Designed miniproteins, single chains, continued (4). Designs and how they scored, part 12

Each design is a single chain, and the fold is of that chain. pLDDT is the mean over its residues in the fold that is shown.

## One batch from the design tools (miniprotein)

Design m12415
Fold by ESMFold2-Fast:
Structure m12415 (fold): chain A 64 residues (1-64)
Amino acid sequence: MIDEKEILESLGHMYVALGKLFESKGDYKEAAEAYEKAAELFEEAGNLELAKEARKLAEEAKKA
């Protein structure tokens, strides 16, 4: 039985990693978009702490 929550959290972590990769390239708009997607996935997984962290990363990327 595949846990949907585990799949959503895994996808969220992938988008956080993608956002960090975009930041390392100076692609801050793309980084912000990736972090926002991660936040949505973490929220759907019920992990509100990771969702909040991802939203903060998105805000900082937009500010850069």
Scores: mean pLDDT 83

Design m12416
Fold by ESMFold2-Fast:
Structure m12416 (fold): chain A 51 residues (1-51)
Amino acid sequence: SEELEEEARELWALLEAGDYEKLREKLAKIYKESEEKYQELLDKLLERLGK
């Protein structure tokens, strides 16, 4: 979904900025909301790292 793509881009931007604390906090919040959504976002981040 577009929402998932946008969230993946936000997480990637935090990783590129080196803001690991905010990255960790955002991932933790997503995990609390939906474990499935968290897994989908991780898969998208790993896909970007594999490029």
Scores: mean pLDDT 78

Design m12417
Fold by ESMFold2-Fast:
Structure m12417 (fold): chain A 55 residues (1-55)
Amino acid sequence: SKEEIELRILLYEIAIGAEELLIERAKDNPELVKELEEARRRLEEELERLREQLA
């Protein structure tokens, strides 16, 4: 349903915000930052796909 897609979009937006906070906290660990940036990129790709479904 449209409502389910909207809730999933909100969930991914929150998840991306959390990943950004974790990246900031992990700045002294370059390997962990790289992993977190890759995870954020994947979340952004999924968010884009969900937005396309709502369009």
Scores: mean pLDDT 85

Design m12418
Fold by ESMFold2-Fast:
Structure m12418 (fold): chain A 86 residues (1-86)
Amino acid sequence: GEKTKKGQELVRKADRYIDLAQEYLKQGDYEKAYEYAQKAKEYAVEAVKLFGEAGDKKGLLKAIGLTIRAIGLAFEAGLKLGIKPE
């Protein structure tokens, strides 16, 4: 349904932002890496909500995986910037 379609769009956005965060992290642009990782997390978390509400178990698991990856990238970039993860 519509929630599944929106979830899939948010997954595509999260995946793209994860790729950007990884690229900036490799280039030493830790501020941009952190920014894109945080945006990826926001999109992935919203996708988790939408797939959960739609009962789409496969979409839900994928969105959870992207959320974990985005959190990991934000922590790595944040550590390079001296930001304490709370």
Scores: mean pLDDT 87

Design m12419
Fold by ESMFold2-Fast:
Structure m12419 (fold): chain A 86 residues (1-86)
Amino acid sequence: KEELIELAAQVLVDEGVDPETARKAAKRIVDELESIGMATEENVRLAARTAAGFAKAAEWLGDSPEAGIQAGINFVIGIEKAIKES
């Protein structure tokens, strides 16, 4: 779990998210993926990259990066659940 949180935080930082926001988002990403049984390295990387992209889009639209991160995480979790249920 700790290794996946560190991985997610590093991906978020590499994508331009500040370290404090990245650390909080990383924990949330791993917790959310674990809650649906999908906390793999691949899914963590995907969720982190998606969250970073949504953070940038939210900031560009005049919203908070944190709101974008939340939307990106929810998007990935929704897709993973749909795949699992199919």
Scores: mean pLDDT 80

Design m12420
Fold by ESMFold2-Fast:
Structure m12420 (fold): chain A 76 residues (1-76)
Amino acid sequence: MVEERIEELAKKLGVSVEDVINGMKVLIGEKEGFDPSLSPEEMRARLDELWEKMSEEEKLELLKELEELIEQEEKE
């Protein structure tokens, strides 16, 4: 279950579940290639819409991508 895995990652990082979800939303923005002319509010609204439309499987895939990026940061 994606929710349980988000909680596990949050515990490992010493952050809130909300912080992990926000990190995942940022990754959505990077993958979608958001227009840099979008305001922070417009970008946030778009990310929220994309997050709500995502299936559990898509969220799990995104979480794995976030975990991989964190592992790379730890090595560098």
Scores: mean pLDDT 75

Design m12421
Fold by ESMFold2-Fast:
Structure m12421 (fold): chain A 56 residues (1-56)
Amino acid sequence: SKELAELYYQSGEILMKWGRYDLAAGAYQRSLSFDPENEETKKKLEEAKKKAEEQR
């Protein structure tokens, strides 16, 4: 599960770089399903959600 959490986290990072904030939020959410206490991923999820809302 830790490997899957890292995979989804990295997917979120790539999506953030491409400006795909809604997809990045989804990737961070999936990462948290495998590592729910990861504070760094929680912060990235909130950042992605905020940036996605700013694009709407």
Scores: mean pLDDT 86

Design m12422
Fold by ESMFold2-Fast:
Structure m12422 (fold): chain A 66 residues (1-66)
Amino acid sequence: KEKEIGEENLKKAKELAEAEKDEKVRKAIEKIVEKAEEEMKKYPEYAGDIANIALETSKTLVEDAK
C-alpha cells in the first residue's frame, strides 16, 4: 500500500535528519521531508514514490556533505 510505503520512507528520511550532525544538512533534509508530506497529501496515489525520492535525496545530501 502506497501510504504505508510512504510513511516508512519518510520515517527513514527523518531518522537520517536526526542522526545528521551538520545543522545545515539536517535542516535541508527536514525541508525535503516537509515538502514530501505536502505532496503526499495532494497526490496520495504517488505517496510511496514521493517519499522514496525524498529519502534518496536525503541520502545523497548526507553522503555529499562528508
Scores: mean pLDDT 81

Design m12423
Fold by ESMFold2-Fast:
Structure m12423 (fold): chain A 62 residues (1-62)
Amino acid sequence: MSPQEKQELALRRAEGALQAAQDLGGSEEAIRLAKQAVEYAKQGNYEEALRLADEAARELGF
């Protein structure tokens, strides 16, 4: 993947996790992890963003 493709993927997954956490009534922990994922994705740290998005998804039971 190009850096642009990685950034787009990370941001999309992080935003999806945040929306899912909020819409499904996720825990405060899941929402916090998803918000951190979005912030890291915006900073270009897509490895950390993907890790945090995966943690948020696990907190939501996915």
Scores: mean pLDDT 77

Design m12424
Fold by ESMFold2-Fast:
Structure m12424 (fold): chain A 60 residues (1-60)
Amino acid sequence: DRLAAALSAIAERAAAGDEAGVAELLRSLGLDEATARRIARRAVAGDVSGEDLEAIRAAA
């Protein structure tokens, strides 16, 4: 579904080190700029938390 596709795309961009691409995708899901940037930075670092995943799920 849409959420599963979004999570897969986020994981691919994060694995590639594409922090800006992760932030852009998160913003397209409805997250605000500051939250999207914080989550994108953590995703590229491999530090995504359960709270980050909840924020993504709520936006999608």
Scores: mean pLDDT 81

Design m12425
Fold by ESMFold2-Fast:
Structure m12425 (fold): chain A 99 residues (1-99)
Amino acid sequence: MELRKEAEEKIEEAERALEEGDLEAALEHLKEALKLTNELAKNKDYESALEFAERVLELAARLAERAVEAGDLEAEIEASVVEIDAAVQIVTTKKELEK
């Protein structure tokens, strides 16, 4: 599906932005990737939704660590919100896979 490719591209863009120290761009790409994982789950592609949500969670945690190191409280808070949203998506998707 096109959504899987778009999610992969957004995750790769987030990883690149994070490596470059562009916390704002990394956060934007992670939020977009998480929206795409939600669309995958709505389309009942639970396996892909779980895989990408777990990757978003990992990258959001790394972004939060970088934000703390940079003293960027706003980016730290926003990254933590993405972590929570990704964790909720993971739990919800796993429950659907158990049915």
Scores: mean pLDDT 85

Design m12426
Fold by ESMFold2-Fast:
Structure m12426 (fold): chain A 78 residues (1-78)
Amino acid sequence: KGVEYAERAARRASSLPGPRAREIAELARKAAEAYRRGDYDEALRYLGEAARLAVEAGDEETLRLLALAGEAVLRERE
């Protein structure tokens, strides 16, 4: 489920060192919060920002979790 993937991305990023990892964790956490509120556009915005940072960091696992979260958000919007 989307919120679970976003939370897993946040936990993974928060376990890694550096300011980039902290930014990814915060954005993924905000995405999970937006998802819980039914604010799907805001959730997708935060997931997109987190995914961009994950690409820059070369963190393929976090990127995969964020992609799964985004897919789940898009399904909820239908």
Scores: mean pLDDT 82

Design m12427
Fold by ESMFold2-Fast:
Structure m12427 (fold): chain A 55 residues (1-55)
Amino acid sequence: VDGEELAKEGKELVEKGASDEEVAKYFLEKAKGYGDDENVQNAIAEVLNYKGELE
């Protein structure tokens, strides 16, 4: 799993108007193949910080 690409895709979802639930579903789908590793967790944190900066 590439955390940078995951963060980029998550940020794109936020820009398209995705809810927190939709973003969470996206990351859960990615985690199914790789498990909850630091790359997935870091990408989630980065996307949430990005959304916070937009609010």
Scores: mean pLDDT 70

Design m12428
Fold by ESMFold2-Fast:
Structure m12428 (fold): chain A 80 residues (1-80)
Amino acid sequence: SLEELEARATSPVARALVRRIKSLENAIKQGKTSLAKYLADKLIRELRAAIEGARMLGDDETAQVLEQALKKVEELKKKI
């Protein structure tokens, strides 16, 4: 769940990105389709970059959390 991902996010970057997924969920719930699409696309790009960064640093834990967050954003984007 998103709550489980937030609890596992220990790095500031991972925490910030997971929290922004809540903003995406809210935009979807409110029917703000254009905003939701924009937020989803931006989050996918930023999550991919953050995953690469975590892997370069050997932070496998953060990379795994970010990969699960990316899957969640991709699932949410399918609802838009």
Scores: mean pLDDT 85

Design m12429
Fold by ESMFold2-Fast:
Structure m12429 (fold): chain A 56 residues (1-56)
Amino acid sequence: SEAEKLAQEFKEKLLREGFSQEVADKAATIYKSLLEQGFSKEEAERQAEAHARRLE
């Protein structure tokens, strides 16, 4: 699905930014969930990225 593709791209972005595999996986799962709930890409990315930073 589109949400799965976007979540994989977001995960790759977090890994390139230096986040661990575990944190990137959790954040990508949140990002996908938010997209499936109808949040915009911008809002979903903002919330998922904030979650990743909190787990760091």
Scores: mean pLDDT 84

Design m12430
Fold by ESMFold2-Fast:
Structure m12430 (fold): chain A 93 residues (1-93)
Amino acid sequence: SLAEEAAEEALKYLEEKGVPEEILEKLRELMKKGEKGIEVVMLAYNIVLLAERHNIPKEIVYKLIEYAIENADLPLEERREKVAELYEKLLKE
């Protein structure tokens, strides 16, 4: 599908930007499990794009992606809210 193709291109971009293989492997496994996995991959892609625009440290980016993976079972809106809350906490450290 077009969504699967977009997610595959997103994964290539994440790899090019130096996202650790451990995280990439988790994202690839989620994609095999269906639509929620595609959503998490696209969320990770958007996190990396925003981080590049705003010079967010890679350590924060990887923590946000990992947290999105941990919350893959949640609805998209709740997953985004949890990631945003973690981002706010990490910015204060």
Scores: mean pLDDT 84

Design m12431
Fold by ESMFold2-Fast:
Structure m12431 (fold): chain A 80 residues (1-80)
Amino acid sequence: SVKEKLDELVKEAKELLEKLKEAVKRGDLLGAIGLLLALIGLLLDAEKLAKESEDKEYAEEAIKELKKIVEEARELLRSM
């Protein structure tokens, strides 16, 4: 279902954010950039899925969580 696909994207984004935190700790700027781009890709995929969702509130919460993850990633990268 669309809901299950959104759940999977949120889970993947959380895992990528943890990898990005480790890349930042190592000073791996190129790795951190690659992970941020991957996170942005997941957000774009989720926004496309959200438009097709029967459960609008669920989709909006998933997009909100993904946007929060992307913003945290951007802030971490700016700290380098």
Scores: mean pLDDT 88

Design m12432
Fold by ESMFold2-Fast:
Structure m12432 (fold): chain A 75 residues (1-75)
Amino acid sequence: MDPKRLEAEILLALGRMALSLGDYELAIKQFEEALATDPNTPYAAEIYEGLAEAYAGLGDEEKAAEYRAKAAELA
C-alpha cells in the first residue's frame, strides 16, 4: 500500500472517531490533514461527508453545505 494512502486512511478513521465522540474541531483537523496527505485519495467523498457533519455539528451550515456538495460530486 502507498504510505501516503495508508496515512490518509488512518486520519480518516481518527476523524470518524472524533465525530462519534462529538469532538467536531478535532474531526475537522484530522479530515483536513487526510486530504493534505493524499489529495487524490479514493476516500475523498467520505472525508468530505465527515467534514460536512463536523461543520454542521459546530453550527457552520454554509461550510457543511459546501462539503456535502463536494461529497455528492464524487459519489
Scores: mean pLDDT 84

Design m12433
Fold by ESMFold2-Fast:
Structure m12433 (fold): chain A 93 residues (1-93)
Amino acid sequence: SAARERARELEREGRIYLLQGRYDEAIAKYEEALALEPDSATAWTNLGRAYFEQGRYEEAIEAYRKALALDPDNELAKGYLALAEEALAAAKA
């Protein structure tokens, strides 16, 4: 569908911003993509990564949990979730 094609384009743009360390722009692109196609485990995982890099650990955890609800065997999302939970615990200590 046109919406799915646009979502994939937005996910690609989000990934470029993520790799550039432009986390606010990455988040905006992934949020737009997920508004069109909320079933993208990859987009949820990368949204979580952008939040994590900003130290927004609770938002990162929520995004990773949504990715795992869609794809329970996603080893990358599992690893990122564990790191975000450890980072949140350390930040609250």
Scores: mean pLDDT 91

Design m12434
Fold by ESMFold2-Fast:
Structure m12434 (fold): chain A 110 residues (1-110)
Amino acid sequence: MEEANQKLLEKKFDEAIKIYEEELKRNPSADVYLNLGRAYAAKGDFEKAIEWYQKAIELDPNYADAYANLGRVYYAQKKYDEAKKWFEKALEIDPNHLDARFLLLQLENE
């Protein structure tokens, strides 16, 4: 997992995806689904990113990061009403979620 996370930070998305897919075969977890979503979003594959974030939410409905990242994908697509809904859901779970707070503030003031 640490190696895959490092490759994601280094923008080696295909290498990160391969490691996460191998981990997924052993033990599917919300964290692995979230990281697959993040890698696909970084590649601009928003359809795949949404699919993986939805799987993360299905495994852990209280995973604030998954809701915030889902909101970020809709924000990138300029679907601001959908983005707001998901950021609000992330903040219901974790009121201190920095990314959700920042992006929701941008949506409410602009």
Scores: mean pLDDT 83

Design m12435
Fold by ESMFold2-Fast:
Structure m12435 (fold): chain A 71 residues (1-71)
Amino acid sequence: MEASDELIERTIAYLSAHAEALRAAIEALLPTLSPEEQALARLALELVEAAEAGDAERVRELLEELAALAR
């Protein structure tokens, strides 16, 4: 199941509004994380960047990747 257009719109709105704070928090945590957690954190950074750019297609792809990797 892929993310709905409504979920993508909400994700973009939230992440773009908080992009700087989220990026700073994730980057600060990266050195303290395991390799598996770092992979998730890097995808989360890409998601924030895609949302800040308004790239709905990339946001959808990254949400699917995060869901798959978190299993």
Scores: mean pLDDT 78

Design m12436
Fold by ESMFold2-Fast:
Structure m12436 (fold): chain A 65 residues (1-65)
Amino acid sequence: SSMEEALREAADEVKEKHPEIEKTEVEGNRVVVTLKPSDINKQAEAAASATRAAREVGGEAVVEE
């Protein structure tokens, strides 16, 4: 759907800006973001960016390590 496409685009942009993101997966109205082991502050920034980007397109983000 167009919403899932928007979520995938948002997730891809966040992943490009945050090397700490191992992968992203779109599941319905959410993006599951898997983080690499890295500096805690960089992980927090990646998680915050993913959450914001998902919300801007009407979805949510779930962050896993």
Scores: mean pLDDT 81

Design m12437
Fold by ESMFold2-Fast:
Structure m12437 (fold): chain A 82 residues (1-82)
Amino acid sequence: MEELRKKADELYEQALKHGANGDLEKAVKLFREAAELYEKSGDYEKAAWYYRQAANLYFQMGKTDEAEEYRKRAEELEKKAK
């Protein structure tokens, strides 16, 4: 469990570096991977947070349909976490 969270944290750090360098495609992929790891571990609050980060990046990239899809996924996970 902690191993999966450690991996997700590493993906988050890499996503921030890629985002800062303007590599939004890589950053969004890493945020999605982090979200998936948290979702598989049952940490739906963190999974939702990472899906929201992915949605924000998709919106920044002009991929509005994907942004909306991941925003809705985050909302579903937030409901499941409560």
Scores: mean pLDDT 80

Design m12438
Fold by ESMFold2-Fast:
Structure m12438 (fold): chain A 62 residues (1-62)
Amino acid sequence: SELDAVVEEFHLALGELIALDAPEERLTALAVRFGAAVEAEDLAALRAVVEEARALVAELRA
């Protein structure tokens, strides 16, 4: 499903952030917002959190 795909994409981005030693505060904020979007079944909000996580990966790699 689209939800399962977005959840997988988030976990991949989260794994990359952990490997890049991203600040725990930023990881926690992303995880909290993603969990809230899952509970709300808000696919647009889920995609927005994944995009933010990917943007942080790009920032930390620069």
Scores: mean pLDDT 86

Design m12439
Fold by ESMFold2-Fast:
Structure m12439 (fold): chain A 78 residues (1-78)
Amino acid sequence: MSPEQLQEAIDLLEEALEALEAGDRETAVRLFGEAAKLFPGVDDEAAAGLAAVLSRATVASLRRLIEEALKHLREQLA
């Protein structure tokens, strides 16, 4: 993944976390999905599976997933 794609994914996930904290779960799920599609290992099957999990996830689970993803992406840029 390019540094530009990593930064875009980080930006999307930070916006997703902000939306989730504001109570906008639908926007958080959408932004997380957009970030996931930037990953070269995420095919249509993986994206569909992720969308299904995210649609059924609790707010706490979504927050944890976003925080873990942000940590890993920030480590890749450092």
Scores: mean pLDDT 76

Design m12440
Fold by ESMFold2-Fast:
Structure m12440 (fold): chain A 85 residues (1-85)
Amino acid sequence: MEEKKKEIERIKKLAEELRSSDPQQRVNAAKQLAREVLNASPEVIKEVGEEVLDAVSEAMRDPDLDVQIAAAIAGITVALKLKSL
């Protein structure tokens, strides 16, 4: 399943980008992560959901308020998807 592998790779890459030195990149990564998670298949969420929750939980402690807000939205999206599995 090439498509599933690509979705997993994109989500993991976005979770890594939450640790970028650029606050704007961290905001964009959190927003994109929420979007990717919302559209991800249940199989992808089963694979990466915990890793993503850990990453966004760290980002919710970010010194940039915009990153904190974007991470909180991403966290709610991930939690909702995990509950729906």
Scores: mean pLDDT 81

Design m12441
Fold by ESMFold2-Fast:
Structure m12441 (fold): chain A 56 residues (1-56)
Amino acid sequence: SAARLAFENGVRLARALGSEESERLIRESRPKFESDDEEERAEALRRVLAALSEAA
């Protein structure tokens, strides 16, 4: 799914940027990416985008 790919790419990018805080925030969102609830997956995507924006 798009949410799973966003999670995996987010973790990879946060690691490449050397941002342990952004990686932690993205990892904390993992249960939401695995949720069947579309709202939870949307929230997880917003969190990943915010974390990556701060890491860049």
Scores: mean pLDDT 71

Design m12442
Fold by ESMFold2-Fast:
Structure m12442 (fold): chain A 68 residues (1-68)
Amino acid sequence: AAREARLEALTRELRELLERGDEAALDALISRAAADIGSEEDRLALIRAVSRARGERSISGAEHGALA
């Protein structure tokens, strides 16, 4: 429960940073979260969450930039 809530909150924060295009802030957040988590399983969950958020952003970006 607590772990899922934390991962969901982190995913939301990552999505916001992706919207801004702030890669430096994204990298800092990921590094901080990874250090705080400490376990390999939780790191993999974080990587999956980032990948999913980026996937959604890429789809939206492709639709938005169809004319570019």
Scores: mean pLDDT 64

Design m12443
Fold by ESMFold2-Fast:
Structure m12443 (fold): chain A 83 residues (1-83)
Amino acid sequence: MEALIEEMVEKFREELAPLVSEEQVEEAAELLRRMAEAAAAGDRAAAARAAAELLEVLLEAGYIPEEQREEAREGIEALRALA
């Protein structure tokens, strides 16, 4: 699982790097790693919390298209209710 999480985080960094600031890439990557680690451990509450924070960072960074922002906000609220 460690190698899969590392590969996923690395690809996510590469995908975000041309779209958002380096600081936002690092923050999002850390949250993605936290989410994946929690999910692998079966900690659904921790995974949901990290996922909600990740969506917030992506929304603030402007990564999420304007037409999907409302849906993203609803997703964040649903994830926070699970955490």
Scores: mean pLDDT 79

Design m12444
Fold by ESMFold2-Fast:
Structure m12444 (fold): chain A 110 residues (1-110)
Amino acid sequence: SLNERIRRLVLTAAADAIATLDELAARYPQYRATLDAIRARIRAFAAQSRTASPEEILALLDELIDWLDAKEAELEAQGAPAEVVLGVGTMAGMFRILRWVLKKELEKAS
């Protein structure tokens, strides 16, 4: 179903982001606290998405993307390594692509 496809896309994107965060936290333990907070926020998003409607998932994605953009800016302001800053920015970009894909899936189901 559409809901099953959307949930699969959300869970895959969240799992990929968490894997990247775990690798970054292992390489840059001085940023572990911030990276763990990002991981927890992505896990919370994935959990909320399990019971959310597709429209609610789009709203949750907008909130997550805005929050990740703020965390990228925070890390850059702290002088974090380019890999850490770009890693978080790439995750935000991935969730923007996911949002675009979900909008297209909703259009197909209309």
Scores: mean pLDDT 87

Design m12445
Fold by ESMFold2-Fast:
Structure m12445 (fold): chain A 75 residues (1-75)
Amino acid sequence: SNKEKAQEYIKKAQDYIKKAEEALKNGDKDSAIKYATKAAQYAYQAYQLGKDDPELKKEAMELMSKAGDLINQAM
């Protein structure tokens, strides 16, 4: 279902957020931007697939926001 696929993309976004945060802590700005960008892409796909589920939509939006913050910090 679209809901199950959205949940999978949320997990992928969360994994990439963790990788981006770790890269940023290690001073690897290039990797932080790459991982955060992938997180934003997966979160956006989850948002589109989970549009009819308010909880999934909210979680996806929060992940997109967090990815954006990490990209901004890494620039």
Scores: mean pLDDT 89

Design m12446
Fold by ESMFold2-Fast:
Structure m12446 (fold): chain A 85 residues (1-85)
Amino acid sequence: GRERALELARRGAEAFEAGKYEEAAELFLEAAELDPSWRAMLLYAAAVAYYKAGKKEKAIELLKEAAELDPSWKESVEKFIEYIK
């Protein structure tokens, strides 16, 4: 549910700030599965975390999925892919 997704996203943000990028990505992906209304945003957050972890290909894959789910994220996705390529 929404409360659990928010808790996981919060823990993901804390892990990200602590430099635990792979853990952050996994927490954001788990949150994305629990709340479809925030899935595109959480996939984008997971992609940022995977990029910081050095997993560029996985980051690009998640960015493309986020843009497909919610076209309003397309511009943010395109800008981020431009920076990492």
Scores: mean pLDDT 85

Design m12447
Fold by ESMFold2-Fast:
Structure m12447 (fold): chain A 105 residues (1-105)
Amino acid sequence: DPADEVLRAIAAEYREEDLTPEQLARVNALEVDAVTLLGVAQAILTLMQQKRYDEAIAMMERVFGKKFNSVEEAIAAVRARLEALRPQLPPAAQAILDAAMARLA
């Protein structure tokens, strides 16, 4: 699971017991954002492979709170959010995001 791999990469880089409260808050926010977006990316890819395009669009509309005219538009929105998150993650987690974004291309 790419989300589990990202959590392990973040935990390896940022040991919770060694963090200040401010650093811990930032790490927790990054973990939530990364897990959510990777889970969404994996789910949309699975639905696309199964040709369940209407369900993929409906899921993206729920996640983003807006309508999409196509699966391609929804995929572009997920990729844009992953790309925005990438600079805040450690290199091992960035590699996992890069792999997820490549699968969405």
Scores: mean pLDDT 79

Design m12448
Fold by ESMFold2-Fast:
Structure m12448 (fold): chain A 67 residues (1-67)
Amino acid sequence: DADAAARRAIADVVSQMVAEGRVGDEEALRAEVTAALAALGMDPSTTERYVQRALELARQIARILAE
């Protein structure tokens, strides 16, 4: 399932960015998620939709960590 693979890739990237203290680095997050989804063979429009979802998730996590 391509959607499940994409969600796992996003979870792995976001988790790694959190561990590195870089979850607020939206440019790095975009680049790493884009690379991971490209490795899965996703088209650019689908990739952008998942990147936007990953950015939303990272922003929520960053806000929680700041509290």
Scores: mean pLDDT 83

Design m12449
Fold by ESMFold2-Fast:
Structure m12449 (fold): chain A 84 residues (1-84)
Amino acid sequence: VDKEAVRKAVEEILDKYGVPEELRDELIQSVVNLVEKLKGKKVTPQLKKNIAKGFEERLLEMGVDEETAKKVAEAIADLIEKYS
């Protein structure tokens, strides 16, 4: 249940911000893996910022523009906080 809910929520974020479909599978898998790894751990404000920064850097490497990368990374960090 949780894993599929996380997948759908990430896909919704990526669709909302117009992330190319070919990048979505890799991003969805990365978020699902991170949520599973963080289950039972406290998501501190510092950890949330580190998660957002990590996804922002990855999105930039994948060719996503800086403004979109920041917004998507922040939305993903919020999602991980809520599901962890």
Scores: mean pLDDT 81

Design m12450
Fold by ESMFold2-Fast:
Structure m12450 (fold): chain A 72 residues (1-72)
Amino acid sequence: SEWERLLAEEEALIARTAALPDAAQRAVLAAVAAEGAALLPLLEAGEISELEAARRLIAAARAAIDAQEAAL
């Protein structure tokens, strides 16, 4: 299922984040928190589904991790 795919991707991203230095981990968490804050009003308005919100959060996490890894 799509949810099983997203959960597997989340586990891989958590492992990648854990391998980063503390400052890089904080930057990833800040990026994910910012995306979550942007998505919340869309979820409350019913403009996006929970599945779409999960996809966007995973995409934001991946982009942030990629950027932090590239900076090392």
Scores: mean pLDDT 89

Design m12451
Fold by ESMFold2-Fast:
Parts: sequence; structure tokens; C-alpha cells
Structure m12451 (fold): chain A 72 residues (1-72)
Amino acid sequence: VAELRRKGEELVAKGEEARKQGDNETAAELYREAAEHFTKAAYEALQAGDVETARELLEKSREAREKAEELE
């Protein structure tokens, strides 16, 4: 869970930087990858019974997907 969460957060940061540089294609790809990592982390948290962490991770996944969709 922690590793997937950290990877997702790193990808969001890189996506934000790419977006600031005007590289919308790279930013959208990075945000989509971040959303996938957060979704996987949330699923692992749910299997472990950690509903609170899963909820937070699903929220981060949704935010990342929305950012990617804005760039399409």
C-alpha cells in the first residue's frame, strides 16, 4: 500500500510539473498512471480492512483522473 501510494504521489508531482511546462500529453499520461497506482493501493487497503486509507486513496485516484481528463 505505502509503496503504491508513494509512486502515485510522485507521478502527480511530475504531472503537475509537465503541465506547468505546457506538456499536456505527458501530464495527462502521468496523472492516469497516478490514478492507477492509487486505485491499486486502495484495493490493497480494502483487502487489509483499512477502509479509511482506501477512501483517501480512491479520492486521490479520482482527483488524478479528473486532472488527466481536463487535458484531453
Scores: mean pLDDT 81

